# Ledger of designs, part 77: designed miniproteins, single chains, continued (2)

Each design is a single chain, and the fold is of that chain. pLDDT is the mean over its residues in the fold that is shown.

## One batch from the design tools (miniprotein)

Design m6547
Fold by ESMFold2-Fast:
Structure m6547 (fold): chain A 100 residues (1-100)
Amino acid sequence: SELHEAARAGDLERVKALLAAGADPLAKDADGRTPLHLAAENGHLEVVEVLLEELKKQGKLKEALAHKDKNGYTAYDLAANNGHYEVVKVMEKYLEEYEK
């Protein structure tokens, strides 16, 4: 989808515009990956933050953070595996919050 491509590219303004237009932040691609997976894999910190905040507003944060792609990876796993430590740090903050 367009949101997947914008998230993969780190196009922050396009991600914001697509979410404002009603794009589903939990949409899955052919590999079972959400836009959050693609942004996290590529280290796009600001896009990750915008997606997490939108997921939180929609009450979907827990589902999004627990969702595994076809290879068994969460968005957190993809960020960590690719050395995107600032993304990992932001995701840990949201993981702590959804358990409350």
Scores: mean pLDDT 85

Design m6548
Fold by ESMFold2-Fast:
Structure m6548 (fold): chain A 72 residues (1-72)
Amino acid sequence: DLDLELLAAAREGDPERVRELLAQGADVNARAPEEARPPDLPPGATALQLARHEGHEEVVRVLLEAGADPEA
């Protein structure tokens, strides 16, 4: 699941993997499903929210350039 992999890559701070997943068609505004297991992927969290929470500035930049909603 590209969207779940995008969320995980954003949380881990891997900007290269984020770029690869977006190029493969991952939804930049994907939200973690209600079935996502805490603490790794809080339900409803976006990749941008996870990257900002962890302080991964380069991942935040990549997501915003790809069209992520900054208010999500």
Scores: mean pLDDT 76

Design m6549
Fold by ESMFold2-Fast:
Structure m6549 (fold): chain A 59 residues (1-59)
Amino acid sequence: EKGLYKALRDVADTGAGFLAFKKGDILEVTEVREDGWARARSLETGQEGWVGVSDLERV
């Protein structure tokens, strides 16, 4: 589901279109896939990328 989510852990920038974030960062989820991946934008950095939904908690 689209909306605002809080990051549950740190994720380093590994490239390949994945979003890097820190625990507690607020992310705007714009797309959710059936395989548990989401397209999100960091409200802290403005960067966009793919995030595992299991790394996120809805706010």
Scores: mean pLDDT 79

Design m6550
Fold by ESMFold2-Fast:
Structure m6550 (fold): chain A 150 residues (1-150)
Amino acid sequence: GKYTEEAADLINPAARYFTEWARRTLSPEERALLVEAASEFRTAVIVLGGILDERKREELGKRLIEAAERILRAAKRMLEHADDEEVRREALREMIEAARRILEVIDELLRENPDDETLRAARAAVRRFIAALESLLEGLDAEAMRERAA
């Protein structure tokens, strides 16, 4: 369907850029956890596209695609400027905000179908990804504070 294909075309390259950045930048342990969260998020976004195709929810589909485009641009920018801590901080904040917009789409669908296990699983995956990105952003802020205190 339209939103499944558009979501996959955006989120698959976004996940590749993010995984390559993590491979170059993070410890093996941090990378493993983050790559798992990103993989679950990627699957959730594609599944959500399929739900929106099936239910013919054009406005929510557009919101999902806009959020996926933002994530792709941020992930690409973060990889292209891997040594720039300010770009990394801005890219992480942009991905967090875009992922939160995807949560809003899921929450709107869950208000219509509260017992939908597929949507609940997608929500958990998106929340896990946001938490992983917030943890990375907190690590950067703590490092900047330590450098100013030294």
Scores: mean pLDDT 86

Design m6551
Fold by ESMFold2-Fast:
Structure m6551 (fold): chain A 107 residues (1-107)
Amino acid sequence: GPAPAPETPLHIAARAGDVERVRRLLAAGADVNYAAGPNGDTPLHLAARMGLVEVVRVLLEAGADPNAKDANGKTPLDLARESFSDPSNPATPEELEETIRILENAN
């Protein structure tokens, strides 16, 4: 099969929680829905998994698909929910709850 697509600068900025860089990259025409990396994640998948509330909001405002499925069939909402069970995740329960609320209301 084809090799996995490399992560874009938008993927890197999204998982880092760099809201300013996310906004600049989107303004420069970055594809908000580009699927990349080993799991075929969009930037929204990465931000949702990490409970990065403001990045999730910015990506959704830019037209990110909250129903996009990665290579494992997971939506951004699925990854945010699974993050409650991940003790290595730096997100607070409150950040994950707000991320879940935003994603549920984006559908």
Scores: mean pLDDT 86

Design m6552
Fold by ESMFold2-Fast:
Structure m6552 (fold): chain A 77 residues (1-77)
Amino acid sequence: AFTESQVKDFLQAFSEFDKDGNGTITTKELGTVMRSLGQNPTEAELQDMINEVDADGNGTIDFPEFLTMMARKMKDA
């Protein structure tokens, strides 16, 4: 669904908030990362996305989960 260039842009934005280099960001940082990519999710939309990908409730999101959320938010063909 995403081009190689889009995946690179998402990875770069994600990596700016992956301060520990563990390949994860916190749920608190998700809104900021998405806004840096031109998205503006509501608090309710963020909570819905987090609940779908963070089933363990650990408060972190890995890069594949982030890509899934971006795909869900964009929903463009």
Scores: mean pLDDT 73

Design m6553
Fold by ESMFold2-Fast:
Structure m6553 (fold): chain A 130 residues (1-130)
Amino acid sequence: SNEELNRELSMAATIGDVELVKELLEKGADPNARDPVTGLFLGSDGTNGWSPLHLAAEAGHVEVVELLLKAGADVNEAEPAPSSLGRTPLHLAYRAGHKEVVELLLKAGADPNAKDKLGRTPEDLAKEAA
């Protein structure tokens, strides 16, 4: 089912399995699908409602980020949940210090001025982490 493919895509994006990401996208997995189960599985605050691009960007999986963007992932998709901070993949890449992912997202049209619910830009998160 498409729901199973989308769940597998989120898992593959989280672990950086490039070959599996490519296979799942070719099988019709939605690069913009949000998997509520991924957040529960990882046991991490802030992963609930993350897209595959959020997961790959936070983890620093450069080649997975490239594949997702080529497949039509929304580069500016924000966290949807009322309990989330409304962060984009670019916020997560800056926070984690993944410079090559930051460059890829910016080239793909990521908004460097996007503000989370605390009024922080992606670059502000990098400064707080340093």
Scores: mean pLDDT 80

Design m6554
Fold by ESMFold2-Fast:
Structure m6554 (fold): chain A 116 residues (1-116)
Amino acid sequence: MSVYEKLNEALELLNAGDFKALAEDEELKRVLVELIRKQLAAGADVNARFGPLQLTDLHVAAGLGDLELVRELLAAGADVNARDALGRTPLDLAREVGDEEVVALLEEAGADTTAK
């Protein structure tokens, strides 16, 4: 399949908030990770919000379970406590997909773990 077809599929799943489907498809993950890394290298705002869910790159990385991309974004100044349009943080998305290493990294980086 073409990179363009995979990118469109990944963007549809992102807009739907289906991070479990994205995390399970290694090719969709790879396409999104490469896109985020290219944007970051080009000097894009690490805390920019996009799409109908108002996601940041850190929401996407955490939802994908990509530990190295999470590290790269945090090092670039990503807001660990950023909230999407549904009030979810990157930590909430990492917990939803069940990636314990990403959860631990976000908690170490200062993610709020206390629900009030």
Scores: mean pLDDT 78

Design m6555
Fold by ESMFold2-Fast:
Structure m6555 (fold): chain A 60 residues (1-60)
Amino acid sequence: LVGKRVRAILDYEAKSEEELSIKKGEVGTILDIVDEDWLKVQFADGRTGLVPVEYVELVE
């Protein structure tokens, strides 16, 4: 999964400094798999942070 692209399927509001707020439709790249619930992602605008797995999908 690291190096694969993801797309936000829902809006998400960050709840901590480590988390990233995202809007539905934003695309990013997986930098790390933190655990079963969280991915570290860098979005196209350069922002990097943790996003919940349930809020993103893999882009083919």
Scores: mean pLDDT 82

Design m6556
Fold by ESMFold2-Fast:
Structure m6556 (fold): chain A 85 residues (1-85)
Amino acid sequence: DLAALRARLAAGADVNARDEDGWTPLHRAAAAGDLERVELLLAAGADVNAQDTVAGLTPLDIARIMGHEEIVRLLEAAGARLVEG
């Protein structure tokens, strides 16, 4: 949840830490369509161009695949690029 994410970031957790699927928190938020989480992670300095270690996808790639247009716009404004873009 957002409260747990805020607490982890406040405690100095690595905003770009990868889970067992190779996804960063920003990948997860983009896949879920969670705009508030994306905003929080970007404010915390998340790497908008982080590539998934399994498929090489960025959070922007995932947001586009999932059709989350508002998150796509937010990530592009933050400097995100497509893998081939």
Scores: mean pLDDT 77

Design m6557
Fold by ESMFold2-Fast:
Structure m6557 (fold): chain A 99 residues (1-99)
Amino acid sequence: GDTPLHIAARNGDVEKVRKLLEELKDNPEKLLEANAEGDTALHLAYRNGHTEIVELFEEYGFDASLVPGAEAPEDASELTKKAVAHRNKEGLTPIESTN
C-alpha cells in the first residue's frame, strides 16, 4: 500500500513532502520504500510531473538525476544506488515513469 510520502508525492504536495523528508532524514531507506506496484514516491513524482518534489529528494541526499541504467559510483551511498537502480513492476525507473 501507499505510505504518506507516496500520497504526498502523487498529489504534488511539496510542503508535505518536505516535512516527511525532514522526519525521515534519520531513516533514509524509508524515502525509497516501494508500494504494491513497486513504485517509490519518486516514481509517483515523475509520473505526475512534479519536478519540485524530484528536486526535494535530490536535496535530501540521493541523486535522482543519474541516467537510468547507469552504474552508481563506488563511493555513492546505498540510498543513491537504490535511487538509480530501482525499477517498478513494469521495469521502469523513476525517470522512465514520466509517461
Scores: mean pLDDT 66

Design m6558
Fold by ESMFold2-Fast:
Structure m6558 (fold): chain A 151 residues (1-151)
Amino acid sequence: MAAQQAQLAATEQAKQQIQDLGQQALDAINEGGKKAIEYAKKGDFKKAEEVLEEMARTVSSLMAQMIDLAAEHPEAAPTVVQQVEQIMDQMVKLAKELAKVSKEAGEFALRATEFVANTIKEGAKKIPEAEDDLNSIMSRGVTQSAVYVGE
């Protein structure tokens, strides 16, 4: 294969893999969030917390994989920024919805958001070209989640 074709194919494959991992993270937030809301509404705060902790670990693992792909393929870094922004927007929405159910459930969602945030902050160091954008998204997401939970 010509070198130019191989480079383009590798970059496009990395972007597609990042988008697929991002969709898996969004699916995990939707599924975990739905279960956490159902448990919180029933007063089963222990199960709500366990579901949110499992969700946060899954999302963090997927985000770390997206960051590693962009570290190997720097031209895919903007795709990671787009996926991270969508994921953080969904985490903020989940924190807002859980805070409406109870303060305790909202606090669990805030801790899940902070856990995901810490994963991105550490991973962002591997993608210097996107580090400022990623750190900005993280700070915004944590702050917005804290405001909704603190209401």
Scores: mean pLDDT 89

Design m6559
Fold by ESMFold2-Fast:
Structure m6559 (fold): chain A 101 residues (1-101)
Amino acid sequence: GKGQELLEAARNGDLERVKELLEEDPSLLYAKDENGRTPLHLAAENGHAEIVLFLLREYPEIALKLLLEKDKEGKTPLDLAKENGHDDIVGILEPLVEKLS
């Protein structure tokens, strides 16, 4: 379904497909893969800073809630960005997580 398509677009860095799907239905941001990872988790894990920034700018209410969401291993999007060495995404997310905690 469209949730799975959004998860794949976020994982692959397909910003234009992310935009198209979310224009149709912003609730697709709550989609989870088999590991409990949302599109925000997958964008952060795979270093897609443009997608992370797009989500925070255009869908702030949902994206800010999902910053604290844990996958099945207890990992947030920030945790995945740190583990994978995406310092640019860490620099975006860490100040926001500190304000939300």
Scores: mean pLDDT 91

Design m6560
Fold by ESMFold2-Fast:
Structure m6560 (fold): chain A 88 residues (1-88)
Amino acid sequence: SLDEELVKAAYNGDLEKVKELLEKGANVNAEVEYDGRIITPLEAAAYSKASKETVKELMDLLISNGADPNIATENGVTPLQMFEALHP
């Protein structure tokens, strides 16, 4: 689905693909099962192994397109808190 592709593109740090999928109508706040967890595109971006700069651009892009930065993960941590933990 477009929503699953959006989560994967965000996790991979693929800015161009994220933009393309959002333009195609992917849900920016989609809750998708990925690797045994329910994850949003914003959470996937925060977990990305791309550079800190790319992850920041991805998160900013998703938030500017309506991603809710206050949606906590299953572990009760926000994507912004995850970004700070993974990119100190």
Scores: mean pLDDT 80

Design m6561
Fold by ESMFold2-Fast:
Structure m6561 (fold): chain A 109 residues (1-109)
Amino acid sequence: SEKEEEIIKKVPGLDKEKLEEILKETPFDVDQLEELLKVFQELDTDGDGTIDLEELKKLLERLGVTGDAEQVLKKVDKDGDGTIDFEEFVYLMSYYIKNDGDLSGLYKK
């Protein structure tokens, strides 16, 4: 898919194998991953391919979640560096939706 190739090109460290694994392991399709990438890029204001704890707090506020940003980061940040990449972000969104979360707040402009 052209959209799959565009996602791979825009995300540092993402290859076709990792993208196919994300599509298999999460409830998201390619169109939803493209929308999540746009949200991720809006939060990644410095363009380094990661979001920090402050950007994650902004994301959770957009979703209507208060107080849990640090606990959420701890679950997805395997390296403990206080940042998350796009792959970790997608798995975080998957975790949120599986726990009766609503992602519509991400797209509110």
Scores: mean pLDDT 71

Design m6562
Fold by ESMFold2-Fast:
Structure m6562 (fold): chain A 150 residues (1-150)
Amino acid sequence: MEKTEIVGLPAYVIRAEDPNAKKVFIALTDASLEPLGLEIARALGEMGYSVTVLILRSLDDIPGVVFAALDADAVIIVTPATPEGLELARALLEGLREARPDMPVLVVVLGRGPAADEAVAYARSLGAAVAVAEDAAEAVAAVLEFLKTL
């Protein structure tokens, strides 16, 4: 796993040994999710995926993150059940749907509550897969189950 910069944002890359390996893009809507994003990325790297993890800081990052994700076979958005995290996840999902409507997207919402339920309903209305996770193990399991459908 290599630490780098993509579109001016902190990124981590795992390259598969197979040049035809599926490419997974992981967008983190909060920097506190870095440990979880790196755990997901390792699990996928061990399965032979090429993985990019990117950490968003603001809504101004969205166009650059959408552009960086366009060469992926799937996008995973990981977000806390906070207003700010859910707003970033929403804006990123909208930009991905505008740029590539057919792109497989999973939204993983960490935590439960009325804001998570609204974000789940919204992400489904945009044709995203959605998981709600209470911990890292549930989040990893949801990502692995989603990628079996590709």
Scores: mean pLDDT 95

Design m6563
Fold by ESMFold2-Fast:
Structure m6563 (fold): chain A 150 residues (1-150)
Amino acid sequence: DPAQRQQQVDELRALMRELIRAILEGDAERALRLSEEALRLLRRLQADPAVLEHLERALELARNSPHHEKMALVAAGEALHGLLQQLLKMGQTLSPEEKERLREAYEIVLKAADDLLSAYLADPNTPEEDIRLVGESKAMALYRLDLLNK
C-alpha cells in the first residue's frame, strides 16, 4: 500500500527530526525517551537485528550508567543511525538542511562518546563490554559523519 509506505516514511522523518532537536538542545531525558520510541518503531519495521541489538544495549547502559546524560546522547546517535538506515532502504534521500542538522547532531554524539570513553578508561572498574559498546557507537558516529561529507 503506497499510503502505508508514505505514512511509515513520514513517521521515520518526524522521529528523526525530534531526536536531532533533542541532541542539539542537550536534552538527555527527551533524547532517551525518543530513542526508546525509535527502538519500538524500528522493531515494528523489522529493522536490521544488529542495529536493534546495539540500540537496545546503548539504552540499557544509558539507564544504568552514572554518566546517564552523555550515554543518553550516545543512545540517541544509535537511534538516528537506525532511522537513517530505514529511510535509505526505503529509497529516501536527505535534503541539504537535514544533512546539516544530522552533521551537527553526530558531532555532539561523537563528543559525548569521546568524553565517556575518557571517563571509562580512567576508571579501572568499568566493564570491558561498556568500553566496547561506546567505542562501537563512536565508530558509527564517525562513519555517519564521513557519509554526510559526500
Scores: mean pLDDT 89

Design m6564
Fold by ESMFold2-Fast:
Structure m6564 (fold): chain A 60 residues (1-60)
Amino acid sequence: MGKILEALEDYEAKTPEDLTLKKGEIVELLEVVDEENVLVKSLKTGKEGIVPKEYLKELK
């Protein structure tokens, strides 16, 4: 399993490539897309998508 991240707040998908997250949702980091965005997989739903990294906190 890659790095595990937690959603710090709700994020609503703006494009089909984005993933909608609820605060406290746990995701796996798949890829760093750019300086502001990451590709993640929801451990709750199994869906993958892009989320701004500022909405996420790395878990130890």
Scores: mean pLDDT 81

Design m6565
Fold by ESMFold2-Fast:
Structure m6565 (fold): chain A 63 residues (1-63)
Amino acid sequence: ADPNVRIVQRFLVRAGYDIAVDGIDGDRTREAVMGFQRANDLLVDGIAGPETVAALERSYEFV
């Protein structure tokens, strides 16, 4: 389990995605990342890179 994946999963849950916070970068987490990327006009690659993490933090960290 990856602690960074857990952080991304927590932001996705706050954004309304129904995924488990288990630290496993599996298909469900990847699909949620892709959904978030598509909704925010980011590159849809399913990878929670710095651009995706920054967008998650900006959108939901303070809401």
Scores: mean pLDDT 73

Design m6566
Fold by ESMFold2-Fast:
Structure m6566 (fold): chain A 69 residues (1-69)
Amino acid sequence: MEELAKRIGENVKRIIDEKGLTYEELAEKAGISVSTVKDIVEGKRLPTGDELAAIAKALGVPISELIAP
């Protein structure tokens, strides 16, 4: 569980950096709080299915990209 949370966080951070987005911009696009985005990126929290889907849509990637090794 913790390893998956860290992997998702690393993938989200990589995609944010690639697209030149801020945590605030992702939070607004996904409809979640900035603190939730930070917790997910830091691997401190495993996102819910709804949060994961919202983040994937906001980033324009399939959910599989967020959980990929």
Scores: mean pLDDT 82

Design m6567
Fold by ESMFold2-Fast:
Structure m6567 (fold): chain A 80 residues (1-80)
Amino acid sequence: MDLFKKGIEGEVNPFALDGKAILASIKKEIAKGTSLAEIAKALGVSATTLSNALRGKISPKELATLLGRNSQAGAAIELE
């Protein structure tokens, strides 16, 4: 099984990225044994930001805003 795969256009709208959906994908990857740091690198954010989101210190809305303002190319995720 693989981590995030960027370039999925049409499945996830980068402008409408919901922090809740991102959090769900992160939890799913962690359940598969992926480290938070690898997930953070795949999303182009810091591991600290994701850790705070998982702990509830940052709302899903804030996470989505951070991705919209500090995102790198290819924020789309594909995992099955």
Scores: mean pLDDT 61

Design m6568
Fold by ESMFold2-Fast:
Structure m6568 (fold): chain A 64 residues (1-64)
Amino acid sequence: MLSQESLDLALLRAAQEGDLESVKRLLALGANPNASLGSGVTALDLARKNGHEEVAEVLEEALK
């Protein structure tokens, strides 16, 4: 299994790329939906910035 840090970083990357399947899989594996870059940019921020609405919706639901 991936470490928590690896899961969180993978989630940030998947959100940035709009990889919905990877986002769902990583969240199921225990990735933190509040994961952020060192600058404070969250996975949700990355999805929204890049126009990945479906990924953003999945992340918003995971944060509730």
Scores: mean pLDDT 80

Design m6569
Fold by ESMFold2-Fast:
Structure m6569 (fold): chain A 81 residues (1-81)
Amino acid sequence: MLALSPAVKAVLTRHGLSTAIGERYSATPLHLAAALGWEELVKELIAAGADVEARDEAGRTALDLARENGHEKIAEILEAA
């Protein structure tokens, strides 16, 4: 399990999210942002160096979650990253 970078943790804290969420579910903050449709948070996490190819416990990437939840704009951002 990879530890979250300080920059990624700072972004999560600014948005009122717990850094422990990704650690508990073996999912990154990018997975949660993509699933919830938070375009600005997705962009900030990518800019902070979040791993766009990281897989959750089910083997899904943030791109897979964006597509599953119908967030086409987020899927385009992740495909371009």
Scores: mean pLDDT 69

Design m6570
Fold by ESMFold2-Fast:
Structure m6570 (fold): chain A 109 residues (1-109)
Amino acid sequence: SYKFLPDTPETSSLTALDLAEAFGHTEIAELLRKHPEAEDLPRNNDGFTPLMLAALFGHLEIVKLLLEAPRELFEEKDADGYSPFHIAALNGDLERVRELIEEYRRRQE
């Protein structure tokens, strides 16, 4: 199910770490502190990366997969700036994240 976050003027300055800390997702926050490079991912029209959405909703396993995913996977966007990874992270759909990574690997063969 889709949950839209309130649009805030400061979303463009927020990090996935900020969201994990604000919502008490301690394990995600500790993981993100080790990977500051992951904050430099494409944002949707609401100012969120897939990593930010996974961190906001506490989807630790999706955060782990997104940190290992090639950056090129985040370049495909719909008209609203959403990649398939944004939708999967928003929904907590771990299997969809795995499918997207596997599809990319097959395209590189």
Scores: mean pLDDT 73

Design m6571
Fold by ESMFold2-Fast:
Structure m6571 (fold): chain A 79 residues (1-79)
Amino acid sequence: NKITETFKKYDKDGDGELTKEEFIEAAESLGFPREKAIEAFEKYDKNGDGKLTYKEFLKALESLGYPKEEIEEARKEFI
């Protein structure tokens, strides 16, 4: 799945979370503008730790308009 591959590609520290910059780059690679990626990151950084978990990443992409069917396939994958 493109979403799961993108998450793994931009999780450069291998901690299972994306930093703000890693998320922005991931979202841009999926076709979303930088300004929208920043907005989505700020909305879904629930812990305020400056990172998104995989679950929060999927929610952020869904909020940006990524196809729901592809989001649901990504939810079935472990990372």
Scores: mean pLDDT 79

Design m6572
Fold by ESMFold2-Fast:
Structure m6572 (fold): chain A 67 residues (1-67)
Amino acid sequence: MNKEGETALDIAYRKGLEKIVEYIKKSKANLNIKNEDGKTPYQEVIDSTKNEEEALKKIKELDEKYK
């Protein structure tokens, strides 16, 4: 079960995704935007992807969509 207080940044730290952490800090993106399911799209990408480069690409696509 996903923890309510766990942010996309927290998940990135836990998984050791340094490039994603850097992107989140630099982009100033509102990563706390929740979709219809009450989940943040960024959190789902970070939690489901095993490859840092793949996750970063998907996060950039979401950032463009929600700008």
Scores: mean pLDDT 69

Design m6573
Fold by ESMFold2-Fast:
Structure m6573 (fold): chain A 82 residues (1-82)
Amino acid sequence: TSAIQQILQLLEEAKKALEAGDYDKAKELLKQINELVKNNLSDEVRKKINALLQEVMRALAQGDIEEALKKLEEIKKILESL
């Protein structure tokens, strides 16, 4: 399994956790995504995804789950286009 496929699976799991209201699980999954991104993706892709992950964390801090889900979908689309 490629690192990209692992990140895509974790993104889907994070989305499901957020939709279920399991915010502790979602935060754990986001931490795992961040580590895989740091260790496996190019600097250019890493920069783009890190900016979006920061937006996800900001949305969660504001209780804006809809915005967090939209930002996770943007990350997914970037990874699927690689």
Scores: mean pLDDT 85

Design m6574
Fold by ESMFold2-Fast:
Structure m6574 (fold): chain A 75 residues (1-75)
Amino acid sequence: SDEEIEAIFKALDIDGDGVITEKELAVFMTSPESKLLEDLGIKNSSEELQKFMKEADKDGDGKIDYAEFKETLKK
């Protein structure tokens, strides 16, 4: 749901600047909360993480905003 996506994004956005990085997502994947990503269709694997980052980071700046994160998870 949208509420789950928002909660995950906020957990990843440790500095509260409204964007997340691949490094932050990778750290989250090692946490107990990573099972929330599985509920959204993302498995705890390096291959799935890299695929997600390539799909979400459309401008190639290494940062993903909430809109890109949400759209990528809903595909």
Scores: mean pLDDT 71

Design m6575
Fold by ESMFold2-Fast:
Structure m6575 (fold): chain A 62 residues (1-62)
Amino acid sequence: MVKALAKAIEDYEAKSEEELTFKKGDILEIEEIVDGEWVYAKNLKTGKEGLVPKKKLELIEN
């Protein structure tokens, strides 16, 4: 699957070990669409991976 980049539009703190903590402005690599609310992503700043609420991301286009 071609991986997409997204920018965090607000801060988020993980509520479980499966979730990813990130800060507004962080660039995330979307690895998989999990469902309508969640994606699995990697924070390119920290190298950590986890579940991210889709509504807190903006897709990076050209």
Scores: mean pLDDT 80

Design m6576
Fold by ESMFold2-Fast:
Structure m6576 (fold): chain A 76 residues (1-76)
Amino acid sequence: SADGLTELHRAAREGNLEEVKKLIEEGADITAVDKDGRTPVQLAVEAGNEEIAKLLIDEAKKRGELHKLVPRSALP
């Protein structure tokens, strides 16, 4: 698909916590955006997958990339 969806985007949207943990351990790009400019953490939040969203945010903090995932003012 030309949608820019990574495996991490799909796992986050589908609520597959096992797959998300595995992909993070494998060094998946947590800052990748889909065609609509959404990161995996944004898809997790939109789908109500709070545990996955927390894991992705914690990993982004560890990598120093939180600013690429969640703009400080983005509360739509």
Scores: mean pLDDT 76

Design m6577
Fold by ESMFold2-Fast:
Structure m6577 (fold): chain A 92 residues (1-92)
Amino acid sequence: MVYPKLIEGFDVNASIFGGMTLLHLAALLGNLETVKRLLSNGADVNIKSGVEFKIGDETLGPGKTPLQLAKFMGHEEIVEVLLQNGADTKAK
């Protein structure tokens, strides 16, 4: 595991909202550029969320990885990037 790096004064793996990191939000929102930038700055590709996400009428429970969020949203390019950076497919 690499040492966390700061992005704009924050730890790249810091929780910004209830155990969510910037990588979780970037994967959820489909921002491929931000995902690549966060991973290049030492973001933990297997980091788990601490909260439930409500997206429309769907609820995703806590403990979701960025890979699981990208798969749920159908962001296939982000799924590929996360897998290339060591995302664990065994996390259910």
Scores: mean pLDDT 70

Design m6578
Fold by ESMFold2-Fast:
Structure m6578 (fold): chain A 104 residues (1-104)
Amino acid sequence: SLLQDFYRFKRAVVDGDVAEVQRLLDSGLDVNAVNPEDPEGRTLLIEAVELLSRIGQGETGKEIIKVLIEHGADVNAKTTLGKTPLDIAEELGRYDLAEVLREA
């Protein structure tokens, strides 16, 4: 189920579980999937940036973002408000994540 995969993904991001993020993507979770219950149309990458910016996973958060990019995450994907992952990282003060996103 895509909803269950989004739930597992969000939990893995919150837990800093890089291996579980990679396992979900390797098991066929579309890296560019949009959260089906989110009216703002957040992708996995946008959800990860928002969660990591609020919980402060540090270096592990950067590793999660890199894994998503390596699996083909669209760094230019926008929410319905026109916000990219980079915009969100900068607005939330996560300049370490913003650097990773700019280099992609």
Scores: mean pLDDT 84

